# Designs tried in a protein design run: designed miniproteins, single chains, continued (3). Part 65

Each design is a single chain, and the fold is of that chain. pLDDT is the mean over its residues in the fold that is shown.

## One batch from the design tools (miniprotein)

Design m10379
Fold by ESMFold2-Fast:
Formats: sequence, C-alpha cells, structure tokens
Structure m10379 (fold): chain A 77 residues (1-77)
Amino acid sequence: DDKKKLEELAKEAEEAAKVAKEEAIKEAGASPEQAEKLQKLLEEIAKIAKEAAEKGWSVEEAFKKIAPLLAEARAVL
C-alpha cells in the first residue's frame, strides 16, 4: 500500500526533523549550519511524502522528488 508507506515515511521524516538539529550536533559533530540544513531537508522530505500520500501518488513518483533531497542530506554531513 503506497499510501500507507508514504504516510509512514512522512511521519518518520517529520519526527527525525524535530530532533535532527540537536542530534546532528551532539552525535555526529555537525556544525550548527550543517544541522540546520539537515533539519530543513528532512522537513521538505516529510512535506513531499505527506502531499504524495494525500494526492494518491505512487512511492516511485514520490521518490523521484525525494531522492535529490536525500542525496543533499547525505552530502551535508
């Protein structure tokens, strides 16, 4: 069920975004700027996944929009 998977992804990304700034600095030794960029990227991923679930998109359609943001998040750290 693509809708359920996208809803779960949105929830996970939203929860991750809430703690990302603190955890990136504390756990990964990220700079405050890197931590803020990571938080914003996770917020965008959550937004896209939520909208995709609401609009009835497939996981493939959502992933085409999410994949560049995931790559950017990996590059920040």
Scores: mean pLDDT 78

Design m10380
Fold by ESMFold2-Fast:
Structure m10380 (fold): chain A 88 residues (1-88)
Amino acid sequence: GKILETRGDIQSQVDLNAQAVANGASAVTGTGPDEELWKLMLEAARKAAERGERVILSFDSGDPLSTENARYRADRILEGKPYNEPRP
């Protein structure tokens, strides 16, 4: 599975996760559903970090529920909504 953790300090050059979050979708190369979800998650984490929020997002490409939950949470973060709310 893929995991993304933001540390709130997107200026950290030692932390590759922080660099990926700072670059957002542009940090991801390649094509496919997993890469598209990873771009969405990075953009969501970047936006959360801009608000001073810490988020942990992960998905397992072998698990459709994990993938759907990651997308739902990323969409919620992008909309500025609480991402821990149950899916409607």
Scores: mean pLDDT 65

Design m10381
Fold by ESMFold2-Fast:
Structure m10381 (fold): chain A 89 residues (1-89)
Amino acid sequence: ERDEILKWLKEFFEKNMEKAPLEKSLEIAQKYVKENPDDVQALVSLGNTYLELEEYEKAIEYFEKALKLDPSNETARKGLEEAKEKIKA
């Protein structure tokens, strides 16, 4: 099932982040969001990439944009909370 494969791939990249070209993933995500600024899923993915790069202020920006478009997005809400907690250190 395609959803199972996508979930496995996401978990694989999260566990092997040192082998993933985060900078290249960021560049592709930034370009996609620039062309599709109202894509909630793309905004959430970009926010998560900034969290992984420890760019918490940018992560907050993109999670807040996602929540403005879809206030019920649980992933964006949790990402925003995590990024804010990291900044409070």
Scores: mean pLDDT 73

Design m10382
Fold by ESMFold2-Fast:
Structure m10382 (fold): chain A 75 residues (1-75)
Amino acid sequence: SRGEALLAEGRYEEAVEEYEREIERDPDNAEAWFNLGKALAALGRLKEAAEYFKKAVELDPSNEEARAMLEGLLG
């Protein structure tokens, strides 16, 4: 997706905007919530990242990476 390309390029602010748009189109897209969390974590917005990782885990409990990221942020 465009969001994934922006993440790979280190364009984190633009990735946040793209993933927010993806979530508005499809709020059940667990991958978009997870990637939004990663972009926010890269920007140091850790509280917001934790909230979005929680949503990603809620929508897709099989995403072990999202669970590990959430646990890492909560201590």
Scores: mean pLDDT 85

Design m10383
Fold by ESMFold2-Fast:
Structure m10383 (fold): chain A 68 residues (1-68)
Amino acid sequence: MSARENLEKALELLESGGDRAEALEYLGNAVRESKDPKLKEGATKAGEALLAGDVEAAIEHLREALEA
């Protein structure tokens, strides 16, 4: 699965109110697999927001990363 695909799966889960831990796993995969600094930064910021309990900020960071 590509970095972009991992971010899209994380976004889908968060927007649907799905499993936050599963979303974090997809974000971790995106950080590890991404060679694109924008996708890596978006995944990292979204993960940090989720760990802080801010789902809306996580969704915003993912949308910004995917709209580039």
Scores: mean pLDDT 82

Design m10384
Fold by ESMFold2-Fast:
Structure m10384 (fold): chain A 63 residues (1-63)
Amino acid sequence: AREQLEQLVEVGRRRFEAGDYAGAVASYRAALELARKAGLPQEVIEELERRLREAEEKLREAE
């Protein structure tokens, strides 16, 4: 579970750096859903929400 979350976050980061904001949004959404289901601390959930919001804003700007 934790390893899968780390992989999703890393994939999202790489996609974001490559300018694939749509892919980054998909990866961060999957990571956030997994974190919520796994009952991770609120601080972790808030960090993932911030990363997702940043990726969503970049995607909106790129349209």
Scores: mean pLDDT 81

Design m10385
Fold by ESMFold2-Fast:
Structure m10385 (fold): chain A 99 residues (1-99)
Amino acid sequence: AEEIRRAAEAIERAETPEETVRAALELLRAADRAADELEALGATEEARKLVQRAVAVALLAVAAASEEDPEEAERLRREAAEAARELAEEAERALAAAR
């Protein structure tokens, strides 16, 4: 879950479209690792939901990186960062419950 939180912080700190896309890829990688741990603990449905949510957040971050309006790009990036933080908290709760 700490890796998902770090990816959320990377999205929040991103100053370029390239940095935003890189942070989104880090989020997906972190979510895959957390999902693997959840599956190993028998929490298969929680693992699947975590990956589905991570994909949605990553798509939002990519939309922010592709937005031509700087104000809308900033709004979408902030929304993606907030959603990624919520995902980190959800992953932490799911892992704690599965242990």
Scores: mean pLDDT 86

Design m10386
Fold by ESMFold2-Fast:
Structure m10386 (fold): chain A 107 residues (1-107)
Amino acid sequence: MENLDRKIAELEKRIAENPDDVDALVELGWLYLQKGEYEKAIEYFEKALKIDPDHPLAPFTYAVLGRAYLKLGDYEKALEYAQKALEIDPNNFLARYVLGEAQRKLA
């Protein structure tokens, strides 16, 4: 029952007021990923990592970057970002999934 477009508008307003809001950038990227707007999702995730590569959300951000690249058919980038997520958090379920899928596509 959550309206994705309303949530996106709220997060875009937050980022307009504070462009370094890493939490808002990651959430906005995740919402665009859910809408199938993979290139837009990647843009927001890359901005978040550029602002704070050591943020507590970094392993999640790397994992969802890997998923976005997997959806675009860039399996080498998907593998790279999944590996980065697992270096920080070896138990990250999404990163493990992306790693396995990328490896299957590259075999």
Scores: mean pLDDT 85

Design m10387
Fold by ESMFold2-Fast:
Structure m10387 (fold): chain A 61 residues (1-61)
Amino acid sequence: EELEKKAQEYIKKSQELARKAVEDPEHRFEYLKEAIEYTQKANKFMKEYDELKRRLEELLA
């Protein structure tokens, strides 16, 4: 639950950075790089959530 919320926060940050990349072409590459980093962090939290869910299902089976 907390991991999902953190993932959403990072996705939102990534989207804001992607928006800035469109608005400021001179710094586009820097904003996109940061956006990718936040997306990767979001994916990591989503994977941790999925792993915990999987382990819970294994323990109950």
Scores: mean pLDDT 77

Design m10388
Fold by ESMFold2-Fast:
Structure m10388 (fold): chain A 107 residues (1-107)
Amino acid sequence: DAVAAQRARLAALEAEYAAAPSAERAIEIGLLAYQLGDLDRAAAAFREAAEIGDAEETATALALLGYVYAQRGDGEAAARAFREAAEAAPDEEVAELLRRQAEAAAA
């Protein structure tokens, strides 16, 4: 069962993260939670990844958080997350794209 396997993997990743936190693990937890429809867990994991990651990991985590908020219908939170992702992004082309995503989410 694919869903049971994904839930088992999520539990294993959360245990690994508790023992040895990393932004990469937090992003993987968030993506798996998102696939399982647990948007609150996904948002929490991406927020945690943004706090502990490097600039590229932080930008990625905040952009993913923006998509989670947009899916929940929270355009204001999505716009803020995309703006914070743009500020963290080391590449200006990526930052400009994220600023456009923030404007679209706020509309």
Scores: mean pLDDT 87

Design m10389
Fold by ESMFold2-Fast:
Structure m10389 (fold): chain A 77 residues (1-77)
Amino acid sequence: SEAEEYVAKGREALAAGDYAAAARHYFEAGLIYEKQGNYEEALKYYERAGVLAAIAGDEALLAEVSARARALKEKLG
């Protein structure tokens, strides 16, 4: 699936030490899972993307991912 392709790209970026690219790819995977209604997988990849965005110093991506993860957690319980 498209989400699995972004997960694979994220893992490849991590192996290369590219935390910024890994964060973006995991965020894209999270967005696709959320659109599919797979909220558990969406939250999982948003959380991973947030950690990596923080490491990379991508403040804009960290803010966006954190907002989406929080909204999704509120929706789930």
Scores: mean pLDDT 89

Design m10390
Fold by ESMFold2-Fast:
Structure m10390 (fold): chain A 80 residues (1-80)
Amino acid sequence: MSRAAIRRVAERIREMLETFARAAQLRPGDRVPVSLAALARRLGVSPATVSAGLRLLEEEGLIEIEREGRRTYVVLREGL
């Protein structure tokens, strides 16, 4: 998959996280449980593409990804 396609998915994930954070009144440092399968279904892409998009947001300093067994968490950063 192209880097441009991964960046588009990352941008959509970012918009979803920003919207959710505002609605839930979340702050930088808060942990959000995420399901790669649920995000893949909502975005119409593979779970591997969602994982790549999340990694791109982490590389850009917008989130931190924490994995705990079968669960994935996103830690919000001030840049989001």
Scores: mean pLDDT 82

Design m10391
Fold by ESMFold2-Fast:
Structure m10391 (fold): chain A 90 residues (1-90)
Amino acid sequence: PATNEELAEKLREEARLAREAGLEEAAEYLEKAARAFEEGDRAKALEYLVKAMEAAAEAAEREGLLTEEERARLEAMIEKLREKARELRE
């Protein structure tokens, strides 16, 4: 099991990858989620993770800016976010 600090670190890494892919809005929400985890506010972190997932999905569909590698990384991020959101809500 990951600590809040470990989760925040991973989310910042995902935010960096999102920025490299040109997904600034998704990256901003991932950074906000990371800060919320560091603060111990898991509910707030979940809310920002869902917003990051939505922004990333919309940008990937609309902008077409992603290379094949960047698309794979983004899809992995979205899958992680969906799994965490489902577990925390149920």
Scores: mean pLDDT 75

Design m10392
Fold by ESMFold2-Fast:
Structure m10392 (fold): chain A 73 residues (1-73)
Amino acid sequence: DEVERLRAGLEDPDPLVRVRAALELGALANQGDLRAIPPLREALSDPDERTRAAARYALEQLGLSDNEEVRAA
């Protein structure tokens, strides 16, 4: 499962791997795989700012930039 693979990527010790996973989850959600949205919201709480920025960007592309999770992060 691609979403599960990318969700695991968000737990990688390399922040660049987590950034890539967040962007690819955003692409899947934009293609209609809404299962990618919850992992993207979790990535908004990532310790690395670049991963948080990637998740926020992905959610913004989906029109979700003003949801509660994005506002709280």
Scores: mean pLDDT 77

Design m10394
Fold by ESMFold2-Fast:
Structure m10394 (fold): chain A 83 residues (1-83)
Amino acid sequence: LAEAHYNLGLVLEKLNKLDEAAEAYKEAIRLKPDFAEAHYNLGLVLEKLNKLDEAAEEYEIAGKLKPRQFDSYEKAAALKLKA
C-alpha cells in the first residue's frame, strides 16, 4: 500500500535517516502518483538534503494536487531563488 511506504518515510524522518525517508516517499508516489502528502514530505526531506531543485519540483506537484493544504508554492518559489 502507498500509505505503508508513506508511514515508513515518516518513521525514517523521525530517526533522521533522510536518504531512506526520501526513498520511502518515492515508493509511495510510485504506487500513488497523486499522493499530495508524500510529494510535500519528499520536498521537505530533499530540502534538508540540500537537493533544492528536486525539492521545489515536489512542492509544486503537492501544491497542484492540494492547493489549499500546503504552503507548497511558497516553498517552491523560495527554493527556485536559491537554486
Scores: mean pLDDT 82

Design m10395
Fold by ESMFold2-Fast:
Structure m10395 (fold): chain A 81 residues (1-81)
Amino acid sequence: MDSDPKVFEGEVQLSLGRMAYAVGDYELAKKLFEESAKLFEEAGDKKGLAESYLELSRVLKEMGKEKEAKELEEKAKKLEE
C-alpha cells in the first residue's frame, strides 16, 4: 500500500519521461518531467523534485534551451541543501 500516492504517481511520470527521452520524444519527456516535478513538490518530496528538475534540465539542453536548463539545475542543487 502506497504511503503517499503523489510520490508514487511522480515516480511513474518520471519513469515515463525517461522512456520518452530515450526514444527522442523531447516534447513528451518535458511534459512528463514537469508533471513529475509538480507531484513531488505537492508531496514535499525534495529528492524526487530535484531528480525531476535534473531530468527536465537534460531534456531542455537537447531542445537547445540551455539557459532554462541551467536554472533548473540550480533549483535542484538548492533542494539537496
Scores: mean pLDDT 84

Design m10396
Fold by ESMFold2-Fast:
Structure m10396 (fold): chain A 93 residues (1-93)
Amino acid sequence: SMRDRRRGIDQAISLLSGGRMLARVMDRQGVPFSEIRRRVLDLVDQARRRARSVPDAQSIIDQAQDRIQRAQTVDEMVQILDDTVTRLQQLRV
């Protein structure tokens, strides 16, 4: 249903937004980038599981996961997460 679709997307958005905030906090605390990326990727995987019933959302999250695995900076990961959240918000229409 449209309500179930929106719920899955909203849960994914919440997890990815949480990942963005976590990445910034960990960066300010001096946590190594590799550990920040690992924690963010865990949240991305959780978001992917929440969006399992929404193929379009799952595809967007899979693309984000691939890009984050290749990211070299916290700023790059945050940009990927922000773009991903925007794309997921567009799917809710």
Scores: mean pLDDT 89

Design m10397
Fold by ESMFold2-Fast:
Structure m10397 (fold): chain A 60 residues (1-60)
Amino acid sequence: AAAEAAAEELRRRAEEAIPTINQSFVDMGLPPLTPEQRESIIRAAENGGRHRVELRAAAA
């Protein structure tokens, strides 16, 4: 239950960040995010986000 809530929060944050990431890419002259890339980002946040959180926590 608690773990589910955490995973859902990370997924929601990833979805919320998609427009900002896409805009940054376009501003740099890169192509916009594809649906496959969006799914990859959300999936990484939902399933692999904890690994990155560990690393970032170490970086303070």
Scores: mean pLDDT 68

Design m10399
Fold by ESMFold2-Fast:
Structure m10399 (fold): chain A 55 residues (1-55)
Amino acid sequence: SLEEKINEIRKELERLDREGVRAHLAGDWDTVAEIQRRVKELEAELKKLEEELSK
């Protein structure tokens, strides 16, 4: 369902946020940049799915 897909993306975003904070504290800017790119992709997908759910 759309709700299941939304929940899976939200879980992945939470995981990436935690990893991004750790990478930032470690000064691993390459990993931070990779995570930020992935987050933007997932946020775009999440927005699209939420718009479909709201119709």
Scores: mean pLDDT 84

Design m10400
Fold by ESMFold2-Fast:
Structure m10400 (fold): chain A 61 residues (1-61)
Amino acid sequence: MELSEGERLFVRWALSQTPEEKREEGIEQLARLLEETRGIPFEEARRYVEELAREVEKEKA
């Protein structure tokens, strides 16, 4: 498991606070944060954040 439960909750929360028009920017910023803090490759981190963003959007739809 690449992300801890707390990290997943934080990412989901941050994405829920991000306006729809800034969704892509928010995803990239969170992916870079995970790369810098956890050493996860950016491409892999971006995939995790993108998956969580899709889950958050489905919950609000």
Scores: mean pLDDT 76

Design m10401
Fold by ESMFold2-Fast:
Structure m10401 (fold): chain A 79 residues (1-79)
Amino acid sequence: EERLREELARLAAEAAEAARAGDYEKAEALAQEALALAEQAEDPEAARAFAAALITALMAGESEEEARRRALEFAERVA
């Protein structure tokens, strides 16, 4: 699960970077890949919640560390 969350965080960060660069097509593809990976998780609902919250926070301009903390807190409530 920890390794899966690390991979989800990488994909989310790349999606946010692409969106900030104006490459929304790439951002969408990376976000879809992150959500697909979340379905492979031990708890797919919590993993999807984590990925979605992380991407949203990063796109809103939050730091990677703060975005990850918020995403984990949200996923914990779902799990």
Scores: mean pLDDT 75

Design m10402
Fold by ESMFold2-Fast:
Structure m10402 (fold): chain A 66 residues (1-66)
Amino acid sequence: DPEKAVKYFEEELAKDPNNAVAAYGLSEAYRELGKEEKAAEYWEKFKTLDATDQQIADAIDLVEKL
């Protein structure tokens, strides 16, 4: 559920603005919703945060479950 994913990751990013998993999750969820501008914004933020492969894998798994 990409709408539920957006809500979850927005709350996580509000708690920690440097949360790479949340930034990746928001980019993915907004892409699934067809909101390309927002997806690109969060993708650029994610690129700045230097996420590990494990964090990326965790974000993908969580977006799929939401």
Scores: mean pLDDT 78

Design m10404
Fold by ESMFold2-Fast:
Structure m10404 (fold): chain A 80 residues (1-80)
Amino acid sequence: VDPEQAKKEIGKGEGILHQSLLEGYRSDDLKESIELVRKGRDEAIEIIRRADPRNGEVLVKEIEEGTDKGIEELEQHHKA
């Protein structure tokens, strides 16, 4: 696959994740916020794995770890 095409698809996945985090922070419902973030994470991971199935797993792991921390931060934000 064209490396330039893979780069564009990965960028789209990162954009989806970022948008989902913003939408999560805007919701007053913690459960809805978590569901929005998880949906964005799953979509981003699928895009990345499809774009770079051989080397994308490093980025997938970083997204999974970062999203788990982001959910914990959302829980703290809603408690504050």
Scores: mean pLDDT 75

Design m10405
Fold by ESMFold2-Fast:
Structure m10405 (fold): chain A 79 residues (1-79)
Amino acid sequence: MSKKELELETLVSFAYMNYSLAKIALSKGNIKEAIESLKNAIKLLREAKRIAEELGDEERAREIEEEIERLEEELKKLE
């Protein structure tokens, strides 16, 4: 695994941690915290997508873009 591949995996992991925090916040009725955690998850996934593109991993970049679109749709439901 290259340093860039490790960075990509770390960013994706942190994005899913933030998504989990958003779900926990929603379960407690804390919509403001859920929005902030979702925004953080989206930001981390955008950074991960950039690294996937730099690595020439078009399939991984596409998978990450699909996750970004899914989280942005979830964010719209909370606005």
Scores: mean pLDDT 87

Design m10406
Fold by ESMFold2-Fast:
Formats: sequence, structure tokens, C-alpha cells
Structure m10406 (fold): chain A 55 residues (1-55)
Amino acid sequence: SMASLKRILLGEALRDMRENGVSLEEALAKLRAALEAQGFSEEEIEAAVRDLEAA
């Protein structure tokens, strides 16, 4: 599903940032900004971030 693909891509982006020395807090903030730029709602962004932190 599109939701599964989005989760995989966000997880990979988070992993890449973390491997390059970006803190979890900063990496999540960058992902939030990117999702906002793509037109996602605050609720969708919070759900995606919560999902990433749980993984």
C-alpha cells in the first residue's frame, strides 16, 4: 500500500540521517518539515513520527 511505502521510505531517511550523525530529535524535525512541505496534515505527521519512534 502507499502507506507501507511511505513508512519504508521515512524509515530509510531516518536511518540515513542517524548514520550521518544527526540526532533522533533533529532527524524527526527534518522529516516533519518534509511531510509538511508535501501537504500532509499535522495529524498524519504526528502519526508517522509516532510510528517511526515505536519501530
Scores: mean pLDDT 77

Design m10407
Fold by ESMFold2-Fast:
Structure m10407 (fold): chain A 67 residues (1-67)
Amino acid sequence: SAEVAALATELARLIEKHGIDHPEAQALLRRLAELAGLSEAELAEVERMIRKGQTDEALTRLVLRAS
């Protein structure tokens, strides 16, 4: 959806500028995870991918799952 794509774009921007540990980045990640129906374990795996520098792949998977 357009909302999911917009949230993922803003999350990518926040991660690039401030990193995944930024409070706004963490809040957007949790909102995207809720929209995608992720479990806490699946959310933890997405966060691990982002911390390894796989941000684009992790966010693409979130957008596709939430659609």
Scores: mean pLDDT 84

Design m10408
Fold by ESMFold2-Fast:
Structure m10408 (fold): chain A 55 residues (1-55)
Amino acid sequence: MKVEEIKKAFDENPDDDSIVNKILRELAEKGSPEEVYEALKTYLDYRKKKNLSKK
């Protein structure tokens, strides 16, 4: 699932959004608008939660 790939990419390289952007572009090119929206929403929510939860 592309959403899991986005989470993994963010976890591995939180300061480098290029990998996340690449995944989103591939989804936009091959997927439906709903899939792009879901992935983007998940990424934004995940990033916000990470900023709120320091580990």
Scores: mean pLDDT 72

Design m10409
Fold by ESMFold2-Fast:
Structure m10409 (fold): chain A 100 residues (1-100)
Amino acid sequence: MEKREELLERARELAEREGLSEEEIEELLKEVERLIEEKGLEFVENYLAAREMALKLKEGETPSEELKEKAIEFMQTVFGLSREEAEARIKRAEALAKEA
């Protein structure tokens, strides 16, 4: 299976779970395709992992260690965070999700 097609399908599934409209899903898919061409497949995989992690926390689910690692890598790349700063943000997000 082509990794690009897998990422686009994963983006659609995540957007549907987030409650996005079909129009919002189509806009997200266009953005994901642009990011693949501009930043590459690995960047988009990490972006979708960070998005999935946020959704799992909102749903009260525990994200996997693999998902957390990809989210950390995304935050380091996009926000210029150290690993320790990225891990601290995840811990804060987990605490906030539990309170909500």
Scores: mean pLDDT 78

Design m10410
Fold by ESMFold2-Fast:
Structure m10410 (fold): chain A 68 residues (1-68)
Amino acid sequence: MEKNKKEVEAALRLIGVPEEKAKEIAEAQTENLERVRVTHKGRTWEFYADVKAVKPVVEELGGTVEVL
């Protein structure tokens, strides 16, 4: 869990989420982690994440989240 939260926090920061907000979203994740593909401004990342926690912020920034 702790390692995954750090990976999600880092991925969110790469797409432009401020560090504090990225940390809050990563900590808000449940144990329902799925393999996801995040696309933002022509860049893609694949990682495990709680879709319900990360999807809103990714979409607000103009990105997409796809469950693999």
Scores: mean pLDDT 80

Design m10411
Fold by ESMFold2-Fast:
Structure m10411 (fold): chain A 82 residues (1-82)
Amino acid sequence: SMQLELDIEIGLLRMEVSVLELAAKKIEDEEVKKKVEELIERARKLIDEAEASTDPEEAEKLLEEARELLKKARELEKEYEA
C-alpha cells in the first residue's frame, strides 16, 4: 500500500539523517559544517511533517524535498570531509 511505502521511506530517511549527522561531526571547516547541519535539520523537519500528514501525495512531496536536502548535505560532506 502507499502508506506502507511511505512508512518505509520515512524510516530509511531517518536512518540517513543519523548517518549524515555523525559524518557532519568530522567536518573541519566550521562554515561548511553549519551548512550541512542546517540542511540535515531542514530535512528532519520535512520528514516530521510527512509523518504527520494525512495526505499521501503531500507526504511524498515532503519526502522528495527532504531527499534533495540530504543529497546536498551528502555532496558537501564528500567534497569537504576526508
Scores: mean pLDDT 85

Design m10412
Fold by ESMFold2-Fast:
Structure m10412 (fold): chain A 72 residues (1-72)
Amino acid sequence: SLEERLDELQKRANELLQKGRDNEKAVELVFEALEKLTQAQKAIAQGDLEKAEELVEEAEKLIEEAEKLIKE
């Protein structure tokens, strides 16, 4: 579900902040992703599920980019 996907992405973002503190670009991407997830939660509350799904997809891409930067 969209809610499960949002929860998983928030967990991944928080883990990246713990692991990647020394990578400024990765931290920046994670904060952008968290902002998108916050906007997605607001969209869900307003009943705009299409906008919420788009924002979740954008956040997922940012998290994946941050993960690549932190991995090595």
Scores: mean pLDDT 83

Design m10413
Fold by ESMFold2-Fast:
Structure m10413 (fold): chain A 83 residues (1-83)
Amino acid sequence: GLSELQLQQAQEAEQEALELEQLGKKEEAARKYFELGNFYDNYERYEEAIAAYQKALELYQEVLGENHPETLTVRKNLAFLES
């Protein structure tokens, strides 16, 4: 399971992603959300992983388009958790 320290680090990463969005750095924010989704997925925190992947997908679609390899990777990971 996740330690309290690891959960704190995840919350700090979420805050960093939100700040990047506010600065208009959408691709960097998408990457942070994707990393956060991978982190939660690796620790079997599937609801949090889905939420993070959904944010990453939205941002990557906006900046890179639906057919970009990074967008497709996030979509595949999200679909796997939602199946």
Scores: mean pLDDT 88

Design m10414
Fold by ESMFold2-Fast:
Structure m10414 (fold): chain A 85 residues (1-85)
Amino acid sequence: MEPITDELIKELMEKLHSDDKKVREEAAEKLLEYLREAKKTDKEMFEKLKEAAEMVSTTLKQDDDPEIREFAKEFEKEVKKILEE
């Protein structure tokens, strides 16, 4: 696994403000992937990613696209599953 850095988290957060819906969805999916990996391997990075995931959830809920808002509900469910595992 490549090291997850604070810069990588910042880059993912910036991609959530993209005009491209796919870029926003891919950034959120990538964050879930990193969150799952960090939970098993890096407790410090997991805490940072957890905070980032909460910000992502808030951003996606405020999206102008109804499909992205539905995606936000599934994103929150996946985050909750990871946190409860």
Scores: mean pLDDT 76

